# Designed miniproteins, single chains: the designs that were tried, part 56

Each design is a single chain, and the fold is of that chain. pLDDT is the mean over its residues in the fold that is shown.

## One batch from the design tools (miniprotein)

Design m2064
Fold by ESMFold2-Fast:
Structure m2064 (fold): chain A 79 residues (1-79)
Amino acid sequence: SAIEEVIKLLEEAIKALEAGDRLSALEKAGEALNLVKTKLPEATEVQELIEKAQEAALAGDTESAIEYLRKAIELLKKK
């Protein structure tokens, strides 16, 4: 499902952040955001959380980036 694919990409983004690979994390988060916009357009809070995670990662705030991605995954699991 689209939900499962988005969760997978967000989990991969978290692993990349934990490994210090910011570029891979941003790529995976961007792929997840594109899928949410195209396949789950009603999931506006999930979109906002992924965008906040990308902003935090670009600012070097890895901890906040991971927290936002985890929150996005939790919301998706409720659907």
Scores: mean pLDDT 88

Design m2065
Fold by ESMFold2-Fast:
Structure m2065 (fold): chain A 61 residues (1-61)
Amino acid sequence: SVEEEIRRVQAEIDRLVAELVRLSAERAATGDPAVAARVAEVQRRIGELVARLGRLEDELA
């Protein structure tokens, strides 16, 4: 169902946000450009999932 997909997408967003917090702390501690690149990738993925969540919520409304 759309409601089940919304729950799955929200859980994935929550997981990636937790990863982003961890990676941002690691980036601040190390200054590693590879960590910075991973932060950017996770932010991009979160943006894609948020857009998908919005479309699913519109479908349910």
Scores: mean pLDDT 87

Design m2066
Fold by ESMFold2-Fast:
Structure m2066 (fold): chain A 88 residues (1-88)
Amino acid sequence: SELREKLEREIDEALIRMMVGIERAINPDRELTEEELQEIAKRYAKTRPDLFETEEGIEEVARWISEAAGKDFVEAIKKALEEAKKEL
């Protein structure tokens, strides 16, 4: 159902933003690196493999992580997610 899919996406976004927020809280004196954000993306991919079955899902996750980090890492994160998808 459309409502269920929207709710699942909202939960995914909230969890991803929380993961980035925790990593930033642990490293308050600096900005997160591309590598750190890619690792967050890969960890989430193992938890929610279905989200990464489509290019749309991969792009959404990459955007959420980049937005939460306050930097444009969309392309780097998309590459990390495509590689993680091959291992799932």
Scores: mean pLDDT 79

Design m2067
Fold by ESMFold2-Fast:
Structure m2067 (fold): chain A 56 residues (1-56)
Amino acid sequence: GEAVAIQFLQRFAGLSEEEAREVLAASPEEAAKILSEKVGLDEETALTAYETLRSL
């Protein structure tokens, strides 16, 4: 659920609650760009991480 995804992003990606909510509200492409820019992941890895996160 959303709460688990937010906690994951805060704990493992170092995002704020606000930034975590932005990632979850974004399209997969946009979320991948946010993760790439904020945590230094390449876009392919960020997209895979986002797809995994959405399954939580």
Scores: mean pLDDT 75

Design m2068
Fold by ESMFold2-Fast:
Structure m2068 (fold): chain A 55 residues (1-55)
Amino acid sequence: MVEEVIRELEEKAREYEKKGDLRKAAVLLTAAELLRIGKEIDEELEERKRKEEEE
């Protein structure tokens, strides 16, 4: 699910970049990058919780 949102943000950023709206494109690309980083952090936190809370 998160991967689809990241892709959509990147595609929309590309459209804005093509229109010359570089500010909107930059905001969307930043949002996509933050979602990728957040996903990696969430995966790490879930592994930690499994070790501590599930056992």
Scores: mean pLDDT 76

Design m2069
Fold by ESMFold2-Fast:
Structure m2069 (fold): chain A 66 residues (1-66)
Amino acid sequence: GAADEAARRAAARAENAAKAAELTGRPQGYSLAHEAAVKAREAAERGDAEAAERYMRQATIFAGAG
């Protein structure tokens, strides 16, 4: 459904943010962004779109991408 699709997109964006942080060579930012991306993926797997979006925003902030 739309909520499952939104959760999957949030998880993918969180993963992309973590990868961007890795490429910038900032180990602490990468670690925090990666942790948030894992939590976004876990939320998506259980169908929790709100949690997935929340963790996606956290990953983006930690990655320094806005």
Scores: mean pLDDT 79

Design m2070
Fold by ESMFold2-Fast:
Structure m2070 (fold): chain A 58 residues (1-58)
Amino acid sequence: EKEKKLKSAEEVQALLDDTVAVAEEAAAKSTPEQAAEILKRKEEAKEKAKKEIEEILK
């Protein structure tokens, strides 16, 4: 149903929010070098999620 697309987009957003929170905690507990890489991955995850939500809502 049409509701499946909205639910899928919401689940992607929720997964992104959780991933961001986990990445920020991991970065705080990691070495400076690893923290930089974790934060970079976090930004990449945000871009990927935006694209996935856009595709789902087409």
Scores: mean pLDDT 78

Design m2071
Fold by ESMFold2-Fast:
Structure m2071 (fold): chain A 73 residues (1-73)
Amino acid sequence: AEPVTKEAPGGRFFGPDTTVEEVKKAVLQIILLHEGKPALPEDASLEEMYAALSPAAQRAADAAEAGLDAVEA
């Protein structure tokens, strides 16, 4: 069998113990992949992940963090 209860951050499954910071990291990794960039390791800081984004993606990440309610769907 190949059960994976704990997956790498790039493929991490969210559960009840998932923190807001882990969700933010997952969102940043999704943005990186959407831009065709590789996902960063889980030991990477939010700042390091943010710095790896394009300027447009950094703006999107800032908007998402600063005000989810301020972002128009």
Scores: mean pLDDT 61

Design m2072
Fold by ESMFold2-Fast:
Structure m2072 (fold): chain A 100 residues (1-100)
Amino acid sequence: KREELLKMLDEAFEADPETRKELVDQILKKVEEIAKENIARVKADPSLTEKQKKALIDRINKMLEGFKEIAEYLKEHPHPHPLTREEIRRIFENILKGLE
């Protein structure tokens, strides 16, 4: 759930390098799974036009790429500043909502 993923993100901010990498990789796998399921649902939806399907899939892919950038940042930057953490949490929450 969104709350669980946000909790994992908060844990990653404070984790040692090895644990942080594992948490980030777990979050990424879950985000990729959500994206894949939503793309499949969009493709299978007969109520959507091809233009609408393309727009939704493009949006999902853009959000996934955005999170991959955050994942790489988290692996390289231990203990980010509180303002940076809040910004990352906000971006991540928006990505999760966009993948719904």
Scores: mean pLDDT 79

Design m2073
Fold by ESMFold2-Fast:
Structure m2073 (fold): chain A 65 residues (1-65)
Amino acid sequence: DYENKGDILYEQGKELKSGKAYRAAGKEYEKAGNYEKAIEAYKEAESLGDEDAKENLATAKKKLA
């Protein structure tokens, strides 16, 4: 399912220090409806220089507002 895919991609991002993998994890968490985990994944992606993650982070935060 989407949350399990997000968990796998999040671990890949952590192990490989990959912003792309963290951003992919955030997208899978959003598909699962887990915006809290999506926000955490997007923050990690942004910290690693993924420019697309900044926009994804802002959008996900609005979903929780």
Scores: mean pLDDT 81

Design m2074
Fold by ESMFold2-Fast:
Structure m2074 (fold): chain A 82 residues (1-82)
Amino acid sequence: MSEEELKEEIKKYEEEIKKDPNNGEAYYNLGLAYEELGKLEEAIKYYEKSAEIYYKKYGNTEKAIEAEINAGMLRIQLHLGV
């Protein structure tokens, strides 16, 4: 997707979160969009929030684990950038 399309998707998911702060899928999609933009710190934040919501609301699900893995991988990527 273009950078402009990614920014529009980010705005869309931010509005979804304002309407439903427990929408783990919207947080996960924000993580993906920020990762694609190369904004790794923001991506980590949203993946971690998604994992928290999925875990609390639905238990230890594949989606919660996937979000935790994505956040962990990006944390390693940021650390290796030294």
Scores: mean pLDDT 79

Design m2075
Fold by ESMFold2-Fast:
Structure m2075 (fold): chain A 80 residues (1-80)
Amino acid sequence: SEVEEIEKMIEEGKKLFEEGKKKIATAKNRKEVLHGIGLVLRGIGLRVEAALKAKQLYKQGVISEEEMKEIIKKAGMEKK
């Protein structure tokens, strides 16, 4: 289903983001830092795309407003 594809995008985005953060934190040289930044940006991009797709599905009547809000919160890139 479209919702399952969005959930997979969110999980992939989270993995890339966390991998990128670890790579930056443990980097021994500039190239490793830049690689980590690339992973972070890709992870953010996937999560943003997932949130936009969830909004589209809601507007099309495929998912409920509550489902859309839950997906956006998961994808909303809340940073701590």
Scores: mean pLDDT 81

Design m2076
Fold by ESMFold2-Fast:
Structure m2076 (fold): chain A 92 residues (1-92)
Amino acid sequence: SIPLVIAVALQLIGLELDGAEVRVRVEGDEATIEFTNLDDLQIANVKAIGDLLRSLGADVEVTIDGDKATIRARNLPPDLIRLLRLLGRERE
């Protein structure tokens, strides 16, 4: 599962490098990831991140609204929580 955790991180970093605005909020074993300034390819990448999170055993809801997307994930593994918390701190 470590390769899937790294894949999630790389996809999030890739979206930011490609001009998307990414905001991560972590509470316990739950995370909310908000994306803005998305094109159609980046929306597909957000959906792929949702699928990667589901592959890690998380309960995932993905909402798309124009050029914006939100991922809400529950039951996240501790290693992914630590990584998402680190990404959220760097953005804040």
Scores: mean pLDDT 81

Design m2077
Fold by ESMFold2-Fast:
Structure m2077 (fold): chain A 56 residues (1-56)
Amino acid sequence: GAAERAIEALRAGDDEAAERALTLLVLQDPQGGTAAAQAYARGDVEGAIALLERRL
């Protein structure tokens, strides 16, 4: 799903793919997507991944 794609992009260090996946996730799931996007915006990539994994 969208969360799995976001995790893959974040693990790959693909910032463009990560931003696109997180933007889509925020539109589909504002609560979960926003928390992960905020972590990513702070440079907390591991925290963003952990937040997304808890939703799988």
Scores: mean pLDDT 82

Design m2078
Fold by ESMFold2-Fast:
Structure m2078 (fold): chain A 81 residues (1-81)
Amino acid sequence: GKEAAEKIEELLGKAKEAYEKGDYEKAAKLYEEAIKLLEENREELIRLLEEEGLSREEAEEAVERLLERLKKLKKEAEEKA
């Protein structure tokens, strides 16, 4: 659970750095990798959020909101590339 979350955080950090340097193509690819990991580890991330005190419904909504946010960031990076 935590390993997947840590990998996603690392990818998001690298994507932000690439975006700030004007490497929008690299940022878009890193956001895509983060989206893929989030989708592949969705149930594990939901369980991690439940362990942190969220209900299953709240955890599912939090993961879905993060996924939507990452898809928007990827699109913005692609539009600037």
Scores: mean pLDDT 84

Design m2079
Fold by ESMFold2-Fast:
Structure m2079 (fold): chain A 49 residues (1-49)
Amino acid sequence: PLERLRENIERLEKLIKEGKYSDGAKVQLERMRRELEAIEKGKELIEKK
């Protein structure tokens, strides 16, 4: 669900900001953000119509 993906992104962002995660976590975060954006964009296109 979208809610879970947003929560995971926020949590990972916080951990990266605190320096607790490696560069690999930044790659994972970017992928998750892209996935969320793709889903939101698709939903927006459907709902906007």
Scores: mean pLDDT 72

Design m2080
Fold by ESMFold2-Fast:
Structure m2080 (fold): chain A 75 residues (1-75)
Amino acid sequence: MSSSMVRLVRQAPNLSRRQRRRTAQLLGRRLRDLGMPDTTVNMVVRMVLNMPNLSPRQQSQVQQAIIRAIDRALS
């Protein structure tokens, strides 16, 4: 379950704008279903959408931050 969400996060910078929007929506829905606060869900969605505008190092840092947030939500 967490591995599926991690895969979506890792793929985000290599996706088209349309594919990233779909990925962000899917992640947002899954995180909301897990009971995460709307503030956290909105943050993750925004990070995914903005990821291609970042350097490769910043993309890696953002991916790790999102993955840590997902891991904490899943316990």
Scores: mean pLDDT 75

Design m2082
Fold by ESMFold2-Fast:
Structure m2082 (fold): chain A 74 residues (1-74)
Amino acid sequence: RPPLTAQERVDIVRELLRKLANELAKKYEGKELDPNLSFTEIADKFNEILRKSPDAEAELARFQAEYRRLRAQA
């Protein structure tokens, strides 16, 4: 299988970050993220939720595992 391009890797990270940030917002804040947020705003929100989350390390590990899974499937 050909290696992923830099853009494809960025796109996977962006989609995964958006998905997980939205899941964390629903879990810890009880509401979904604004769908019009920029990628930078989504990343900042993800980091804010992780910083205050008791499960921050586990959530980060889940992100890393899912990214590896998506890369293997692509």
Scores: mean pLDDT 73

Design m2083
Fold by ESMFold2-Fast:
Structure m2083 (fold): chain A 107 residues (1-107)
Amino acid sequence: GAEAEKKALEYAKLAARALAEGRTEEALEYAEKAAEAIKASSNPAAAAVEALRLLARGLEEAGRLDLAAALRGLAEGVRTAAERGLLDPEGLAELLLEVTRAAVEEL
């Protein structure tokens, strides 16, 4: 529902802040909470796209313009795939977590 969508974005903002500050463990914990909230969202695809864009901003603030560009590209890919019905909420949640783990390993 709308409350789950709000929580997904709040957790994504916390994950982005943690990435910007090099707090990798907290970034992963918040990304896990964001992913769970995305699954309960009324619009999981829109929540996932916005979460990916927030994480990209956190990576940009960490000085990782390459990773930020990669996540923005993924957000556009998710938006396009979701419009075609190619992604489910579980897949969107899993994508957010795997992308966050990959970004953390590059920091």
Scores: mean pLDDT 87

Design m2084
Fold by ESMFold2-Fast:
Structure m2084 (fold): chain A 82 residues (1-82)
Amino acid sequence: MKSFEELLAEFKSKVDELLAELQATTDPARRRRILEKLREVISEFVKEADKLIEQNPEKRLEIRKKLADFLQEVVDKVEALN
């Protein structure tokens, strides 16, 4: 089973790749597809984090806070690129 730190690192990598693609393109249709993929990646991360909390309930508050902080960082970065 992955630790939360391993899970966070994996999803940060995926998000960073999508944000780099978003920054590199001015085509509205391509930007929309990248944003759709970004939403899917975030949805998957939330689901995997919830599974990890079920297995490690003692870390629930820590995982929830780090997840919330990461999601806010992604929102801020996406808004900065628009």
Scores: mean pLDDT 82

Design m2085
Fold by ESMFold2-Fast:
Parts: sequence; C-alpha cells; structure tokens
Structure m2085 (fold): chain A 82 residues (1-82)
Amino acid sequence: MEEEERKKRLEAIEESFRQMLADWDAIQADPELLAKRREEVRAQLREKYPDLSDEDIDRMLALAEDIVQKLLDAFRKWLEER
C-alpha cells in the first residue's frame, strides 16, 4: 500500500474522531437536543424491539449512552497520546 494512502487514512480517522467529539460535546451542552436525541433513540428501540418492556428499553438506552461515552473518552485519550 502507498505511504500517502496510509497517511490519508490515519488523518481521516483522526478527523472523524474529532468530529464525533465535537458533535457529542455540542449535544451534551444542549439539554433540549440531548432530551430529543434520547427520545428518538428510545422510540427506535421500541419500534425495533416491540416485545421488550419499557424498563428493558431504558436499560438498553442507558447502556448505549455509557458505551458511547466510554468510546469517546477513549478517542480523546488516543488523540492526546499520538
């Protein structure tokens, strides 16, 4: 593989990480937007898994938010260490 191709790919990944962090920070800074996003995800989960209870859907949403937060924190660390 070309050296230039590898460099472009790494830069694209770093830019994607920065964009995800910026988008997440923007959502976190806006309580109304955050609440709207939570309701959208919750509605999608109910539609996709109609047999699940509201309690199970809430647990799935909480788990998804925890995973996203940990992933973004790992991205921040990765950007700092490079």
Scores: mean pLDDT 75

Design m2086
Fold by ESMFold2-Fast:
Structure m2086 (fold): chain A 73 residues (1-73)
Amino acid sequence: KEEAIRLLRKAIDALNNGDFDTAKKYAEEALKLLGRPEEAERVKSLIDEAKTGNQEAKQEAERLLVELIREAR
């Protein structure tokens, strides 16, 4: 649980730094630990759209990652 939260925070940091591939990796690992593979696919899809320059997708990915941290507490 704590490790998953740590990975979600790293995913947010990578996303904000424009390191989309690293953000996807940390988000996938965190959501695998939480047993939420459907959320992992959704977040990865949004990060892929953010990588193409879609700022709305970037904001939605960050919002979902923050919400997942709140739910995991």
Scores: mean pLDDT 82

Design m2088
Fold by ESMFold2-Fast:
Structure m2088 (fold): chain A 106 residues (1-106)
Amino acid sequence: SEDEKETAENVKAVDDALAQMDAISARARELSKENPEAGKLADQIDAARAKHRAGVEEALASGNPKGRTIALKNITAQANADVTAFQAQLDSLEEEYRKKKEEEER
């Protein structure tokens, strides 16, 4: 059915964003070996990911197809915004770490 197809496409869009969050979290965890702030970022990403996954489960439990579609699209938009924000934070931490290492090598 069209509702099943639309639901599957919307779930895939969320899953793709959550996979990007997983990649950023993994990189932040690796950086946390040398920078504790990166560990805190990874914890924040993991918490945001869990919240988005819970939102998907709630949307899928809805008996209203239109409400489910709106909820999944909203979760996708929020997850993509989180991906952008967390990537920018990771990039900033990596740049700060690079500058600190360059100063220590002088």
Scores: mean pLDDT 87

Design m2089
Fold by ESMFold2-Fast:
Structure m2089 (fold): chain A 79 residues (1-79)
Amino acid sequence: GLREGEELLEQLRREFPDATEAISAMENALRALRERDIKSAKAYIEALQKLREEETDPRLRELLDRAIAVFERELRELE
């Protein structure tokens, strides 16, 4: 649910405060999903996938994988 996504965003801010692009993309994905903006949600999920592919920190990579899975699930519920 969106709550799980919000909890993952809080974890990202706490553990990786300098991951500003990932934080911004997650904030924007959550907003788009809440507003049922499917096009924007897809774009921000794609941005998170790109960041995950470039990430070398396994802990941040795991958190991004969890966030992407949550957001993709929520996006499917809108379609």
Scores: mean pLDDT 87

Design m2090
Fold by ESMFold2-Fast:
Structure m2090 (fold): chain A 65 residues (1-65)
Amino acid sequence: DIEELARRAVERGLELLKKGASPEDLEKALAESVSPETARAITEALEAGDKERATALLAEALRKL
């Protein structure tokens, strides 16, 4: 289930940010798998604590692969 995978990835991203990972490093890692524009949008949503938006963006990107 793509939506479950996206949700778990978002939760992991938030955990990394809480542990002091830089948003820039997270965005760079995401850009290896999704477009730079999508990686930035997901990172911005994670920084804002918007899990729903981050999950929706990632799930949509994964469906287009």
Scores: mean pLDDT 80

Design m2091
Fold by ESMFold2-Fast:
Structure m2091 (fold): chain A 114 residues (1-114)
Amino acid sequence: SLRDKVLEALQPVTDLLGIDPSLARDLAWWVPLFEALAEEAEKAGYLDLAKAARELAEALRAFLEDPSEENAEKVVQAAAELLKQLEALKKQDPELFRDIVREASAKAAQREAE
């Protein structure tokens, strides 16, 4: 299914972020996480990472509103770009990678509770 295609594309990103794949069953939960990730990356000066995270959040939101093959492909492309940017940051500065992921996860959890 298109949902399975989107979940498969997100799996490498979620694995790298250390997020339990069982939580990935609700795709809407990932949108605020990627938006928070973009905000934290931007604050840290990692503009390419911030852009990739924002584009994935927008693509995933579009897919949730209209689960078309076109919107699924946009999620696949955005997920691949975010994965590339996250792997580069983790290799260059693993401590900053950890801090950005932690802060983004905390912000996403707070937004869910509000």
Scores: mean pLDDT 82

Design m2092
Fold by ESMFold2-Fast:
Structure m2092 (fold): chain A 55 residues (1-55)
Amino acid sequence: SLEEKLQEAIARLREYLDEAFALMDRGESEEAIEAAQEKAREALAEAQALREQLA
């Protein structure tokens, strides 16, 4: 269902944001941080699109 897809997208967004913050906290490379942030942005866009379909 769209609701299940939205929950999955939100879960991925949270996971990628947590990963990006952990990488920043550890002082990892800018490239690694940017990669995690990009995945978070993709998950956010998917969640927003799914939320619009449910509205």
Scores: mean pLDDT 84

Design m2093
Fold by ESMFold2-Fast:
Structure m2093 (fold): chain A 99 residues (1-99)
Amino acid sequence: MSAEEWRKYAELFDEAAERSSPEAQPIFRALAQVFRGIAENAGDPLAVDIYEGLALMIAGIAKKYHPVGDLIAETVQKILAGEDVSELLEEVVAATRAS
């Protein structure tokens, strides 16, 4: 995944935060900051690995504190695997408002 693709995910998660429930907003904003960190450090394998670990940690916290945390964690894992999550992210945002 390129630095530009990671920046795009950061932007998508900031947009998701604005459209999600107030309780989910800190989780999406934290993930957006982590994806920006990966983008800014894309040439440093150690830094990328640390930020990917942080993304998984935030996903684990989401599972504990949010009703749709399992879907947030799944979305993060798919992004780290290089899968397109654009449609899944829209479903997750909608689920935060329904919970």
Scores: mean pLDDT 83

Design m2094
Fold by ESMFold2-Fast:
Structure m2094 (fold): chain A 80 residues (1-80)
Amino acid sequence: KAKEYLEKGKEYYKKGDYEEAIKYYGLAIEESEDPEIIAEAYLLIGEVYEKLGDKELAEEARKLAINVADPNSEVYEKAK
Protein backbone atom coordinates (compact mmCIF):
# COMPACT_ATOMS: atom_id res chain seq x y z
CA LYS A 1 0.00 0.00 0.00
CA ALA A 2 2.54 2.66 1.07
CA LYS A 3 4.95 1.56 -1.68
CA GLU A 4 2.07 1.77 -4.19
CA TYR A 5 1.47 5.40 -3.16
CA LEU A 6 5.19 6.09 -3.65
CA GLU A 7 5.07 4.56 -7.15
CA LYS A 8 1.90 6.49 -8.03
CA GLY A 9 3.58 9.72 -6.89
CA LYS A 10 6.53 8.93 -9.17
CA GLU A 11 4.16 8.50 -12.13
CA TYR A 12 2.60 11.92 -11.49
CA TYR A 13 6.08 13.46 -11.17
CA LYS A 14 7.00 11.89 -14.54
CA LYS A 15 3.89 13.53 -16.08
CA GLY A 16 4.84 16.91 -14.56
CA ASP A 17 1.89 16.86 -12.15
CA TYR A 18 3.88 17.99 -9.12
CA GLU A 19 0.88 18.71 -6.89
CA GLU A 20 -0.43 15.13 -7.27
CA ALA A 21 3.12 13.77 -6.84
CA ILE A 22 3.45 15.52 -3.45
CA LYS A 23 -0.03 14.26 -2.45
CA TYR A 24 0.86 10.61 -3.10
CA TYR A 25 4.31 10.91 -1.50
CA GLY A 26 2.52 12.31 1.57
CA LEU A 27 0.14 9.33 1.56
CA ALA A 28 3.16 6.98 1.43
CA ILE A 29 4.54 8.68 4.56
CA GLU A 30 1.18 8.48 6.38
CA GLU A 31 0.62 4.78 5.55
CA SER A 32 4.19 3.51 6.05
CA GLU A 33 6.01 2.24 9.12
CA ASP A 34 9.15 1.57 6.99
CA PRO A 35 11.83 4.25 7.54
CA GLU A 36 13.27 3.67 4.05
CA ILE A 37 9.92 4.26 2.34
CA ILE A 38 9.33 7.36 4.50
CA ALA A 39 12.85 8.67 3.78
CA GLU A 40 12.47 8.07 0.02
CA ALA A 41 9.12 9.89 0.04
CA TYR A 42 10.70 12.92 1.78
CA LEU A 43 13.60 12.87 -0.70
CA LEU A 44 11.15 12.82 -3.62
CA ILE A 45 9.10 15.66 -2.09
CA GLY A 46 12.37 17.63 -1.91
CA GLU A 47 12.96 16.95 -5.62
CA VAL A 48 9.48 18.30 -6.44
CA TYR A 49 10.09 21.50 -4.46
CA GLU A 50 13.45 21.89 -6.21
CA LYS A 51 11.58 21.70 -9.56
CA LEU A 52 9.09 24.31 -8.30
CA GLY A 53 11.96 26.61 -7.23
CA ASP A 54 11.16 26.44 -3.50
CA LYS A 55 14.62 25.93 -2.05
CA GLU A 56 13.50 26.25 1.59
CA LEU A 57 10.88 23.49 1.35
CA ALA A 58 13.29 21.34 -0.69
CA GLU A 59 15.96 21.67 2.03
CA GLU A 60 13.42 20.91 4.80
CA ALA A 61 12.28 17.75 3.00
CA ARG A 62 15.89 16.57 2.46
CA LYS A 63 16.66 17.09 6.16
CA LEU A 64 13.62 14.98 7.06
CA ALA A 65 14.81 12.24 4.67
CA ILE A 66 18.28 12.22 6.30
CA ASN A 67 16.72 12.09 9.80
CA VAL A 68 14.73 8.90 9.09
CA ALA A 69 17.02 7.07 6.62
CA ASP A 70 19.59 4.44 7.59
CA PRO A 71 23.04 6.13 7.33
CA ASN A 72 24.29 3.22 5.18
CA SER A 73 21.36 3.53 2.75
CA GLU A 74 21.23 4.89 -0.79
CA VAL A 75 18.50 7.34 0.27
CA TYR A 76 20.73 8.84 2.98
CA GLU A 77 23.57 9.42 0.48
CA LYS A 78 21.22 10.96 -2.12
CA ALA A 79 19.68 13.32 0.46
CA LYS A 80 23.05 14.67 1.66
Scores: mean pLDDT 79

Design m2095
Fold by ESMFold2-Fast:
Structure m2095 (fold): chain A 59 residues (1-59)
Amino acid sequence: SKELSEEAARLTGEALRRIGEAVDKGLELAKKTTEEEAKREMEKLMKEVGKESTEKIRK
């Protein structure tokens, strides 16, 4: 339905915003650490954001 489509779009927008915030944090971290360390921390941040976004969509 239209209502479900609108809700899905809203949740998708929220998920994209949170992913963007995690990327911003990863870039800031990259300024303070080595490339390899930055990659590991970025992966952790992306997994954390993905888990939170999935939980919000499920509700």
Scores: mean pLDDT 72

Design m2096
Fold by ESMFold2-Fast:
Structure m2096 (fold): chain A 57 residues (1-57)
Amino acid sequence: GDAAGAAAGAAASRAAIAAGESPTQAGKVMYDAGLAAGGSPAAAERGAVRGVIDGLG
């Protein structure tokens, strides 16, 4: 579901930021992970934005 997709994306984004990926790359990883976990495109996009913000903050 959307919540699981957002959570999976957020974890992937944090790992990408920790590995030195740019915010844009981290956002893409989160979006892809959110979709793979069964989130809608809109939920995956929102999760990607949130996870990049959380990963940088």
Scores: mean pLDDT 69

Design m2097
Fold by ESMFold2-Fast:
Structure m2097 (fold): chain A 69 residues (1-69)
Amino acid sequence: MEAPKIRKLEITLSADGTATIHKAEFSKKTLTAEEQAELGRRLAREVRENPSATIELPDDEPAKLLKPK
């Protein structure tokens, strides 16, 4: 299975480097646990490979879709 394509993603970056995801919408409305896990893995991989990346894990995880299981 492949990770779903993100249609909408709104992120606010705080002065201390904390990123908050306000909205995440995917091309498919139904996400399987596998697709959700794969999306989380991809985000974690980008942070690991580029610690200075603009996109960071959210502080309070409002969407809760980007967490690897």
Scores: mean pLDDT 49

Design m2098
Fold by ESMFold2-Fast:
Order: sequence, then C-alpha cells, then structure tokens
Structure m2098 (fold): chain A 67 residues (1-67)
Amino acid sequence: MGEQYKQQAQQKLQQGDVEGAVEYLKKAAEAGHPDAAELLRIASTLALALGDEETAKELLKKAKELE
C-alpha cells in the first residue's frame, strides 16, 4: 500500500498538484513505506513551498522521530 501512495504522489507532482502530492506522501509514510522518513521530509519541503509552515514543521518532526 505505501508504494502505491508514493506512486500517486509522483503522479500528482507531474500534474502540478503539489498539495495532492503532499497528501499522498503523508499517506505513504503512514502506511509504513520503507522510506517513510525521507517521504515525510520531501512532503515537509513541499508544504513549506506552499506556505503551510505548520504542516511542514509537523511533517519534519515525524520524519525525525522515524530516524
């Protein structure tokens, strides 16, 4: 399941849907993807680019907890 969400996130980025990509990266990490920490860091960076500093900080904290 986690890999499917990662693939959906990549598709969203190709479509220019950065917000959708963040949501699918979060779902991939929550589903236990092996690269969960890295995916959360990417999602955090994308959220920050969207101006959502609160979500970015939360995602970065979750990524650090997994490392």
Scores: mean pLDDT 82

Design m2099
Fold by ESMFold2-Fast:
Structure m2099 (fold): chain A 65 residues (1-65)
Amino acid sequence: HMAEKARKQAETLYKSGATPEQLAIAAKVYALRGEVEKAKAIADFLRELGHDELADEVYAVIEKK
């Protein structure tokens, strides 16, 4: 449910004008804090939007943990 909330938050921010880059930064911060499921949810959302490079950057941070 936390991952679903993070995804919904990302969708809302994106529709409100947040850039994919801003969402990627938020996801990387979650990954660094150990909130891996939230980071994955946002990365998967970015991939669905076609921002594969940004999603890959988030997953790279997760894997370093």
Scores: mean pLDDT 80

Design m2100
Fold by ESMFold2-Fast:
Structure m2100 (fold): chain A 87 residues (1-87)
Amino acid sequence: MSLVDEELERRLREVAKEGLEAGKEGGSAKAAAAGTAAALLAIGGIVEGTLLARQGDEEGARRAAEEGLRAAEEALERAKRAAEEAK
């Protein structure tokens, strides 16, 4: 089914969803931008991981997904901080 680690893909999808919600609820341009960045970074990790897995690079696929997850989680933290600062 998934061409990357299933648990890692599930976590990437969760962060993407949280990023989109943070963008919608943030009430500030900074929160919206950071939330959108989190969603895009998570999606990027899934896409790059899938492409590498199709090429037979399972280790590269996992690294791409893990790197995307870390970057997305950092962006999500920035979105949450920006939302709090907007109060």
Scores: mean pLDDT 76

